# Designed miniproteins, single chains, continued (2): the designs that were tried, part 59

Each design is a single chain, and the fold is of that chain. pLDDT is the mean over its residues in the fold that is shown.

## One batch from the design tools (miniprotein)

Design m6160
Fold by ESMFold2-Fast:
Structure m6160 (fold): chain A 84 residues (1-84)
Amino acid sequence: HMSEKEKIIEELRKLYEDYDAGKITPEEFIARLQELIDKAVKIMPEEKRRELVRLGVEAIQAAEAGDKDAFRESLDRIIKVLEE
């Protein structure tokens, strides 16, 4: 059994890989990223929700700017919060 949290982490990693490989458009990438962050916020304990929301905003802003390095950094931090 894979937890809902583990599923979201896996989908976030796959989403970045698909975007980096050029399999999805930047527009599709941003839409899917927003959906995954919304799902993650709903399943996390209250103490972690504020940090997750902040990191989610940073990740979306980096994606909108086309800054792959800043996005990768924000994604790694989101995954770390989810794993903690």
Scores: mean pLDDT 79

Design m6161
Fold by ESMFold2-Fast:
Structure m6161 (fold): chain A 55 residues (1-55)
Amino acid sequence: MLEKAKEEVEYALKLGLSKEQAINVHAVTLVREGLSPEEAMRLAKEALEEILKEE
């Protein structure tokens, strides 16, 4: 769910992680949930883009 992805990335950013670190943390979580590393990274980047686009 894209909304959960956005929340995870936003939470990481609030903890003081860089944009790259936030993407990587979320991508690792998605891989553990069964996504390929490529798809996980793409979704994590898309979630960050959505957060930035809304502002």
Scores: mean pLDDT 73

Design m6162
Fold by ESMFold2-Fast:
Structure m6162 (fold): chain A 84 residues (1-84)
Amino acid sequence: SELAARLAALGVLAVALGIETGATEKATELYRTVVEIADSLESEEDRRRVLDTAIDLVSKALEAKDASKLEEIKEEVRELAEEL
């Protein structure tokens, strides 16, 4: 399913970010928080938007090898969900 594929992609990116930066606990917490936010939304479309946004932001953090933005990413994802 599209949702399962996005969850898998986010999980892989979070693991990779944890390995590259050593911030394994923070990356795991981000993944858990994003999954909880997505699960709280009623529509599949809104869940996909939240996951796609998280995937994009985590992918950019991985390219930069910068875990300092993980907290900001969590807040951006949460703010997006509140607007939906």
Scores: mean pLDDT 84

Design m6163
Fold by ESMFold2-Fast:
Structure m6163 (fold): chain A 65 residues (1-65)
Amino acid sequence: MSETEKLVAERELTEVIEEAKKAGASEEQLKRMEELKEQALNAPNVEELEKIAREAMEILKESKK
């Protein structure tokens, strides 16, 4: 996975976490999203990164309910 892909993923996940926080996400949801961000930065390939990003997006969707 390239350095550029990691920087883009970090930026996008940071924005998703901020959006969830503004939507009223719980402390548990925010903690899980921070864990996913850390996992994404340590992902060995793009496929794992996409899986992590998908889980973060599901948490964001839950926070908007």
Scores: mean pLDDT 78

Design m6164
Fold by ESMFold2-Fast:
Structure m6164 (fold): chain A 84 residues (1-84)
Amino acid sequence: SILEALRKAQEYIGEGAKHMQEGDLKEAAEKFREAAEAMPDPKIREKALEAARAVEESREEGLKKAYEVMKMMAEEAQRAREAA
């Protein structure tokens, strides 16, 4: 189901954010890539891949993009719940 896919992708984004807090930027990038794989929405998937790329090059840029992905996922999950 789309809600289950969104939940799984959101869990990966959360794990990525946790790794960023712990300073494990490469593991954070890997989690953001896993979130992209689970994400059915192509726009959010692309943003998750951008976050993965950015965090490996710049923690500041990575944090900004990760925040955008989390916001987009939350909005998509809310829309999916309201449509049910």
Scores: mean pLDDT 77

Design m6165
Fold by ESMFold2-Fast:
Structure m6165 (fold): chain A 77 residues (1-77)
Amino acid sequence: EDVKKGEEYLKKGKEAFDKGDYDTAIKYFEKAIELLSGKNPILTAEAYNNMARAYLKKGDIESAQKYFDKSVEILTS
């Protein structure tokens, strides 16, 4: 249930990113992380990685680095 909803938010986030709506993309990726965290590490890491990319597109290098680091930590822990 939650994993399926998390995947739907991941898809919506990617769609918003492709349209150049990085603020909306970040909000959807945050919702995906909330639903996927502790249940699916691969999809959680993907959501963090995509959120980091959205921050990079906004020029927020500090937030981008933070969320790239979270993505790597999940996949290596």
Scores: mean pLDDT 87

Design m6166
Fold by ESMFold2-Fast:
Structure m6166 (fold): chain A 56 residues (1-56)
Amino acid sequence: MLEEFLKKNGAEELHEILVKALEKMPKEEQDKLRELIENGEISEEEALKYLIEKAK
């Protein structure tokens, strides 16, 4: 989930953020965020900011 997006922005550090965010997010929320990125409803930068906030 979101792995191709994270690979585009540097893989190793962002994987830790993703793991923490996934621990806090139900599958439905993860799928919704992915769809928002893929449909262009939010920018990749905004999506990353959301994941960082969830990882805190």
Scores: mean pLDDT 69

Design m6168
Fold by ESMFold2-Fast:
Structure m6168 (fold): chain A 62 residues (1-62)
Amino acid sequence: MASPLTVVRIANRLLEAGMSNETASLAATRAGHAPDPEEAERVLLELGVPEEVARELAELVG
């Protein structure tokens, strides 16, 4: 489970990538609550985050 600061960092990166505030916040929260980086990456990919960005952000959860 990621820290609140990590969740904010993920949300900001997704906003920069062009996602809406609602989608970015949901994706960041779900990824941040993932038990491991592999599950975080899966959640981000399911929500339409590009593979490179999803992989980068999943590493922040570990």
Scores: mean pLDDT 79

Design m6169
Fold by ESMFold2-Fast:
Structure m6169 (fold): chain A 68 residues (1-68)
Amino acid sequence: GAMQKEGLEAIAAALEDAAKVGPLSEEGAKNAIEALKKLGASEEKAREAVEYAKKLDGKGAREAVLSS
């Protein structure tokens, strides 16, 4: 629904911006995975987005979130 799409876009933007600053922290990774799962993303997709953010691939992280 619209709320899930808006939430996913917000997390996608946050992960893209985080990747511009540096590698995502372990706590940040856990928080992102839980937030994505609450918005209906699978754990596999949530972990995929976080792995892109850890590699400083903000575009990959965004695309992984938005494909959820």
Scores: mean pLDDT 77

Design m6170
Fold by ESMFold2-Fast:
Structure m6170 (fold): chain A 88 residues (1-88)
Amino acid sequence: SSESILLYMKLAAALAGLADKLEELDWPQELIDAVRKARDDILAHKMDLDALRALVTELKALAEAAGNKKLVAYLEELLSLIDKLKAL
């Protein structure tokens, strides 16, 4: 549906933004690469949304441990987008 397409486009853009934020914050390259791969896999229709949700949940736990409240909020918005796509 058009709704599904718009949500996938929004998720892909949000993942690109997340990778850029992690790079600006000097997070481990392996995590940045994992986020960029997840974006590419979504655009290629290869990503399992459950696997992506698990990755974002792990990143959120790391952001909470780092005390980065703005990054936690961004990751919560990503989880909301994933959950909306899984419900379609």
Scores: mean pLDDT 87

Design m6171
Fold by ESMFold2-Fast:
Structure m6171 (fold): chain A 56 residues (1-56)
Amino acid sequence: MKYLATVIDRDTGLITHVYAETEEEAKKLAEEMKEKFAKLNPEGDLEVIVRPVDLE
């Protein structure tokens, strides 16, 4: 099982995905990506979603 972290900028519509083997790692990577997005779009509304996924 892997975890999918999705970072969505609701203002610009930008979406990015990060995969990790653990929920903790997925949250860490999503947080880093969210921080980078916040620097590019400080007025943007960012959402982070972390969920388990079964990948082939």
Scores: mean pLDDT 75

Design m6172
Fold by ESMFold2-Fast:
Structure m6172 (fold): chain A 71 residues (1-71)
Amino acid sequence: SLEEELERQRELARQIVVDMYVGLAKALGRDDLAEEIRRSAETDPEGFARLMAEVDRAFEEWLREEFKKRR
């Protein structure tokens, strides 16, 4: 059914996003953040959104530092 297919697609999309942010957090040396993302993904949508924003900020900080090194 359409509802079943939409649910399947939403779950797949969610898993891809979770895996992406976990990978990015680990690449930034934030294993603590990666573990929190895994825990929040299913049970705490608000916390999950906050953690994604924190990873985004950590990535921006990393970019800023790298840009300074390459000047």
Scores: mean pLDDT 80

Design m6173
Fold by ESMFold2-Fast:
Structure m6173 (fold): chain A 67 residues (1-67)
Amino acid sequence: SAEELLRAGENAAKAGEEGYKNKDGGLAAASLHGAQVVLELATDEEAKRAAEEGIKKGKEGIEAAGS
């Protein structure tokens, strides 16, 4: 459902942020992948925006872990 996809995108963004804080590249990479899957499946704009935020946070987390 759209609500489930929105929640998945929001959870991916949260996981990406935690990966950033903890310099956990594995968590950040997993959150990025999850957000990309949500973006591919999402049909509504709200879920797409949540997935885009998740992708952004996941990428930031990977960069932080590589530093």
Scores: mean pLDDT 82

Design m6174
Fold by ESMFold2-Fast:
Structure m6174 (fold): chain A 63 residues (1-63)
Amino acid sequence: VEELLRQAREAYEAGDYETAIALYEEAKRAIEEQGRKTGDLERARVLVGLIDREIAEARAKLA
């Protein structure tokens, strides 16, 4: 997850918003799966919300 988030941020900083969005979406899936396995659904929901905000910002750059 940390590696995916790092790569997503690097893509965003480079102006590659499409790649950043794809990597953030991969990170969301990994966080949701970890939350299901560990039962830490509250933490997973908070982290997914933060990533959704990053995705929205990247999508705004493409508009």
Scores: mean pLDDT 81

Design m6175
Fold by ESMFold2-Fast:
Structure m6175 (fold): chain A 86 residues (1-86)
Amino acid sequence: DIEKIKEKLIKEAEENLSPELLELLLKVINAPTVEEAKKIMLDFFNKKVEELEKQGQLPLEEARRLREETELMLDLYVEYMEALNS
């Protein structure tokens, strides 16, 4: 049941991801191809890196948090894909 898998992922994402990354995850799982999903992710992270650089943030600390949230989002996407193929 695809809807139950999506609901589980959304709930887990809501608990662990920022609202911005939750929106990204929804776009990624609804992408028609894996290539489009990767492009959506890449475009998002490039924009975030540019924003952090413009704001003069501490790149190491903010980049680490962004990376951790990104890895969690990717893990959730992989779990979704595995459930879909099972």
Scores: mean pLDDT 71

Design m6176
Fold by ESMFold2-Fast:
Structure m6176 (fold): chain A 74 residues (1-74)
Amino acid sequence: KLEELAAQLEAFADGLRETARSVPPEEQKRLNELAEKFREYAKRLKAGDPSALEEAQRVADEALELLNRIVERR
């Protein structure tokens, strides 16, 4: 279960990195920082730390808000 969630977070992090390749530098930096956080949470979940899921959910809300702003500006 946690391993599947970790894989999902890693896939989301990869998606954020790909999006970062096509956005302005300030947004690129933010997206890359968020991607690294999701990779860290994925590692913690694989290690059996369920608290990483709560933190990942909060950061996911921030990432989705940022992605929505990027889409709205284009």
Scores: mean pLDDT 79

Design m6177
Fold by ESMFold2-Fast:
Parts: sequence; structure tokens; C-alpha cells
Structure m6177 (fold): chain A 80 residues (1-80)
Amino acid sequence: MKALEEAVQEALKTAEEAFKVGRELLKKGDGKMANEAFTAALNSLRAAAQGRGATNKDEATKQIEKATKEAREVIEKAKK
């Protein structure tokens, strides 16, 4: 139970950071990178939402962790 809740909280924090990065990129005129950041944020939020209703909590946790990792990679790429 704790692992799933921690994964969900991490995914939500990562999504918030990705939205912030996306907004900053839009202000700079980088629509392509902004779109990648917003897409990463939405995928992280979707994984967290689906995980909360999942029957298999272990698989849900792994899927959330994967989506969070992918979102972090987009955030790091956008910061360059």
C-alpha cells in the first residue's frame, strides 16, 4: 500500500514540475518542447489516476514509476 501511495505522490509532483517547465518554455516561444513537457505531465497524471483504481497494485506501481521516469527525462531534456 505505501509503495503505491508513494509512487502516486511522486508522479503528481513530477507532473507539476513538467507543467511548470512547459509554461516557461511557452513564454520563451519553444512550443515543441512545451508540448513534450505537457504530454509528459499528462501521462504521469494518467498513470497515477489509473493506478488508484487498479486491482493489481504491484503492476500499477511499476507502471506509475515508469511514467514518472519518462516524465523526468523530458524535464531534464527541456532544461538544456
Scores: mean pLDDT 79

Design m6178
Fold by ESMFold2-Fast:
Structure m6178 (fold): chain A 88 residues (1-88)
Amino acid sequence: AERERLRPDTVVMRLTLEEDGKVYEVTGYITAEDLGIPPDELIAAAKQSAEAMRRDLEAAGYEVEVRIEVDPEKKSALIDIHARKKPP
């Protein structure tokens, strides 16, 4: 499972963008140290960021699906955002 591949104290954000018959994928790895926040705030901050990104993409005309998998033992999460632009 995707959860089993998570590194400790890390949020993996994967964005898949489908537009004009092309597929773009960006994967970012975020730690609490990278953001300058306490480790216990990392997952909450990442979820807020994903929600903001979903809203912005929907406002831009994309259909957005967000999947969030949390591993509480590792204090880690995978946030998978799939955005597809509808043809006009």
Scores: mean pLDDT 77

Design m6179
Fold by ESMFold2-Fast:
Structure m6179 (fold): chain A 99 residues (1-99)
Amino acid sequence: SKLEEAKELVKQAKELLKQLQQATDDAEIGALLDQIDRLTSEAIRLAKEAGDLELAKEAAEILKEAAMIALKKSTDKDLILRAIGLALRAIGELLDLEL
């Protein structure tokens, strides 16, 4: 089921978000952010296709939180710019889901 797959991806993203909160190395922060982006982006797509807009919003909020954590912790300019881009994309997804 697309819904079951989306729920599992959200669960995995939440576990990675906890790791990101503890990460201090820019390389680890970047790798975790990239993994969270992949999981949440796929979860949003599957949740929308399944008609579960609440699950899609939850996935977008996880991406936004991950991007904000990376932005606060990173000293790498390329990672900071990526985090800003991901935060803006997550905000855009959340705005679209309010319609």
Scores: mean pLDDT 90

Design m6180
Fold by ESMFold2-Fast:
Structure m6180 (fold): chain A 71 residues (1-71)
Amino acid sequence: MTEIGVAAQRGAARPPLTPEEDKEVEELIKKNPAFAPPTIDTRNMDAAGLAAAQARVKRAVYEIAKVELEK
């Protein structure tokens, strides 16, 4: 079987968001568009690289938005 844990360790500093956290990120961005992730340069990335980059950006946005939107 494919070991997703090894891929996560090499591709991202942190594990990807859980389904609950991913939904929370979408709600936070919807309420505060300033927390929308920045445009990613995709020209030289494959699908796996894009997914890994998006996962890292979502995690960072979630942590930043959580701190800023404590209320």
Scores: mean pLDDT 61

Design m6181
Fold by ESMFold2-Fast:
Structure m6181 (fold): chain A 63 residues (1-63)
Amino acid sequence: MKREEARKKFEEAMKYLKEGKTEEALELLLELIKEYPDLIDTSKVDLNSAAQLALALEKVLFP
């Protein structure tokens, strides 16, 4: 259940990124890692980069 909720939020963030709404996408991705801190190692990603967060989360959520 929580993993499915994380995937849905990630997909929403990806839609914003594709539309060029980078700030909205980044906010959703940061909310995702705040709610699910075990998903990625935040010390290995730039938390100001929506692209790096998206790449890291995609590998974990859609293996």
Scores: mean pLDDT 76

Design m6182
Fold by ESMFold2-Fast:
Structure m6182 (fold): chain A 60 residues (1-60)
Amino acid sequence: IEEVIKELEEVLKKAKGPETQAFLQRVIDELREALKEKDPFHREVVAALALIAIGIVKSE
């Protein structure tokens, strides 16, 4: 999960569109909050959303 956050931060640095930047920042924030949770299901869901976000940005 920490590795996914780092990859998202790198993608955010290279993102040129304000919508993409806002979307990536929101996903990073949600992942950071998920790391504070003891619920493994919540962490899995947020991690899956982060991977989808990375995939969307890479496809553009």
Scores: mean pLDDT 69

Design m6183
Fold by ESMFold2-Fast:
Structure m6183 (fold): chain A 82 residues (1-82)
Amino acid sequence: SLEIKVSNLLTAAGVLIAAARFAKSLGLQEEADNAIRAWADVLSEAARLLGREDLAEKARQVGEANDIDGLESVYRELAAAA
């Protein structure tokens, strides 16, 4: 179901948030950037499935800017909507 797909994507996003934070704490910029990109992609997909094109676009923009706090904000909004 759509609900299960969104739930799985948000679970994946939570793991990627932890990975990005951990990599950043160790100064691993390439690994942090890769995790941030994957996180933005997962959040954008979840947002599109929920009909939240505004959040999908925001996820792409903050992901492209490597804005971890911005991605966490999008994650919280999507989790509340799901």
Scores: mean pLDDT 85

Design m6184
Fold by ESMFold2-Fast:
Structure m6184 (fold): chain A 104 residues (1-104)
Amino acid sequence: PVKGLPPEDEAVRLARLLTKDGEKAREELLAQAREVREQLEARELSPEERAQLASLSDEDIAQAIVTVLFGRAAGLSDDQLIQSFQTNLGMSRGLARLLLELVS
């Protein structure tokens, strides 16, 4: 519980915050991930890049979006973000660059 809020069971309060706000934020992020996927699928990709994109879940793309937003706020360069996508998501440099451009 937070200071100044009505008396409430702590477990019930935490469950409510995690359920309502967390679910909404997750759904909004997954919707953005689906839009990014559609934009990537519309690009002229190699067969290898298309296979890589097909291997990524919407949650993987959502994680990449979060990484761009927080990474840029933290002062990370585009090259550092591309390297992160290559290491963590198994993307080629070309696909990672396209993803970065779409979420920028």
Scores: mean pLDDT 73

Design m6185
Fold by ESMFold2-Fast:
Structure m6185 (fold): chain A 66 residues (1-66)
Amino acid sequence: SLPAALIITVILLLVAAVLTLANILPLGHSTSLPQLVLYSALAFVIPLLLIAISVVILVHTLKTLL
């Protein structure tokens, strides 16, 4: 249902925001290149993937109703 898809999208956005915020804080105290690369990858790739999956589900639901 549309309400369920919206709730899932909001949850995924909150998870993405939390992951990004958590990575910003440790980066301020870490100067190692491997650590920076790891945090950058996690902060960028995982949230983007979760958002993309959520959008696909929403579009599929809308197309089914139309």
Scores: mean pLDDT 65

Design m6186
Fold by ESMFold2-Fast:
Structure m6186 (fold): chain A 72 residues (1-72)
Amino acid sequence: APSKEELEAEIYEALARMILAVAKLAGVPEEVLKEIEKLVEEAEEAARRKDAEKARELVKKMVELLKKADEE
């Protein structure tokens, strides 16, 4: 069975991909989408390393970017 950390990292990776898909569908600006896409790639790398803390922080950064885009 996967470790708790491995499972958590996989969950955050899946969440990151979902956030990107929803943002793209919602018509978020291309500049913001590129930053989110970069964070998704970093989350995939964190999941490969089973780094749940890093994956979680990357998801938080995605939410912060979307929040800032909504404020503009």
Scores: mean pLDDT 81

Design m6187
Fold by ESMFold2-Fast:
Formats: C-alpha cells, structure tokens, sequence
Structure m6187 (fold): chain A 62 residues (1-62)
C-alpha cells in the first residue's frame, strides 16, 4: 500500500520525535511499518493519517 504524502510527512515527524526520546527507529522504518500494517489490516490512508496526527497531538505537536 502506498501512503499519501500527508501520512508519510506525519509519520516522519512522529519518528523524529520518538528518536529524540531515545528510539532507534528511523523515519523510513516507521513509514515502512505503517505501510505493512495498513496492508495487513486493510487500513485506509485516511486512517493512518488520523492515527499519526493523534500521536503528534498527544505529544504536543501540531
């Protein structure tokens, strides 16, 4: 499954925030994992974007 530009951008921001908190996961790993999960669970690009935005919002990022 190909993620939208907006979903990839949100996941990249989330991955960078996680790296600041001590995660070894790269933005590329996070995007790849999200694409694989979406494909396996039949999630839409909109659902992935919503989840990524929720994670950023809970972390205090717009």
Amino acid sequence: MELSKEAKEALEKHAKLQQELGSDATPEDVIKGAEETAKMQNLSNEEILEQAKGLLESAGVK
Scores: mean pLDDT 68

Design m6189
Fold by ESMFold2-Fast:
Structure m6189 (fold): chain A 65 residues (1-65)
Amino acid sequence: GGPVVRLTALYPVPDTGPEDLALRKGETREAEILEEVNENTLRVRLLSTGEVLLVPKSLVRIEPV
């Protein structure tokens, strides 16, 4: 697997729907980094739910666990 990190949403992180949020501002999740899609975007798996998200790096703080 990939490295495990803590994601903290500095801003709301959108989901697939325009009114849906994957992460609310201030929300923290532990996630496995699956792939760096580009320099600004990660594909991660949330450890608690197994949900796979595309996360813009600009909207989150990424910290080692």
Scores: mean pLDDT 79

Design m6190
Fold by ESMFold2-Fast:
Structure m6190 (fold): chain A 60 residues (1-60)
Amino acid sequence: MKLSPEAARRLYEAGKKALENGEKLDITELETMVDAARELGDPELAEKYEQLLEEIKKKQ
């Protein structure tokens, strides 16, 4: 998914808060957060979203 720089920054910040708060994210949201984190150069955050995405896929 291609994001504008502004959209990527907003999603990146929202995703960081969601992770910190333990909020439930959908598969599509997690994939978008991975893309946003990678675009902004945060590989550790991207890895955390990828792990959550794998866990959700296994549960379904």
Scores: mean pLDDT 72

Design m6191
Fold by ESMFold2-Fast:
Structure m6191 (fold): chain A 99 residues (1-99)
Amino acid sequence: MEEGEKLFKEGVELAQQGKYEEAIEKLEEAIEIFEKEDPDSIKVGEAYFALGMVYYHMGKYEKAIEYLTKAEEIFEKAGDTELAEAAREMKKKVEEAKK
């Protein structure tokens, strides 16, 4: 839905501005809409990936790994190998930053 895409875009733009709490709210709203449409869609995975990145920039590495794992699972289920590999590489980077 257009509303989901709009909320996702607003969340990403807020994250780029360093407004992480507002970004999380918009991304969570986008996920709720995308999940109602198709819980296995790439859009759900992209929104979880964006949440993982926001938590990574906040230094909340455990939450970042949780959301990146959800993104990876959605991308694998959707058959998007490239996005699934991107999520795995980002998880590895977060785990290395945590050490």
Scores: mean pLDDT 86

Design m6192
Fold by ESMFold2-Fast:
Structure m6192 (fold): chain A 56 residues (1-56)
Amino acid sequence: VSEEQLRELAKRLGVSVSTVRGALEAFASGNPVLEEIARKDLKLSEEEWEELKSLL
């Protein structure tokens, strides 16, 4: 995952880069609880969810 992609997602979602990075780490961990927390924090739309999954 590139730093540029993280910054663009953070701007589009209205969150910090650290929040997006944390969400990617949670998804990569395979832990459903952490994934749910990350999704809730990001308030992802279906399109944004697909974009985020492409980075995993």
Scores: mean pLDDT 71

Design m6193
Fold by ESMFold2-Fast:
Structure m6193 (fold): chain A 77 residues (1-77)
Amino acid sequence: AEEHYKKGVEYMKQGRYEEAIEHFKKAIEEDPNFAQAYANLGAAYVALGRLAEAGEYFAKAKALDPSARPSVPEVLR
């Protein structure tokens, strides 16, 4: 889970949001309770303009851990 999560964060920093989504999805497949991965999945979908999917993943992150936040604040500007 951590390996894919770390890879996803690196793709987010590069502006490669679809590759980031692929790796965050792999992270949650390995750890379905990984709230931070869901939060970053939501941020990646926001960056792609896919707000409905973003909302679903943010809701999942909050349900698992209300303190979960996306790790890449530049994407949310």
Scores: mean pLDDT 75

Design m6194
Fold by ESMFold2-Fast:
Structure m6194 (fold): chain A 88 residues (1-88)
Amino acid sequence: MKPRVGDALLLEVTGAFGSNEKKLVRAEVVDESGRLRFLDRPDAEGILIGKDFSKRNEGDEALVLERDPETGLWSIALAKIVAREARA
């Protein structure tokens, strides 16, 4: 199943801060290209890209591009899709 505009995703980002702790982030699908808006950082944008993001498998890993607000540069992170909720 392809992500739909307006779908809410719960992403688990691991190892992003030099620790083995996982960080949960909430994101909304903005368009069919996989563009994301991070709900905990409304001014931050991301793009969900990955082979398996369209599957219904919770726990699938995906690639997330995230813009650093300080540098303006896009960075890459691995994220696990923990939950996916479609409103309709």
Scores: mean pLDDT 58

Design m6195
Fold by ESMFold2-Fast:
Structure m6195 (fold): chain A 97 residues (1-97)
Amino acid sequence: MIDEEEVRRALADMLSALARKALEKGDYDTAIELAQKAIELDPENPRAYLVLGEAYLKKGDKEKAKEWFEKALRIAQADPSTDPELIERAKELLEKV
């Protein structure tokens, strides 16, 4: 069944994917905007926090990057359905800051 929560979660996943593409292109400001929109729709989306952290890291803000990576990891570990690769990626990024 499609409900408001399911729609918001799907939109957040799509925005997180678009934020990742912006990050890969070097458009860090767009990546931050899209990731923040994803978090507004679904505050439990670990992928959005991961992109946000990586964008701040690329901009040289290691303190903000670390904060967002720690939040991404906490959210990812709290959800048993989370992809193990995402948890591993968050841990690897935390080691780099």
Scores: mean pLDDT 84

Design m6196
Fold by ESMFold2-Fast:
Structure m6196 (fold): chain A 70 residues (1-70)
Amino acid sequence: MPSWEQRLLAGARALVDRAEEALRAGNYEEAKRLAQRALELLGRLETLSPEARELQRRAQEILRRAQEGL
């Protein structure tokens, strides 16, 4: 896989992890922002790896829960 894809996946993973922390802290607006950013990065991938699909599912779950908390 291209090295730029691995860098993008690493960035998305970091955003998802931070979004989960924000959600646990009750910072719903922050969790929503971070989850949306992760989805934007993942949406730039031409081919979805298993890692990218897992991150998409996690980000979408966080976004849904954060929106329910707002």
Scores: mean pLDDT 81

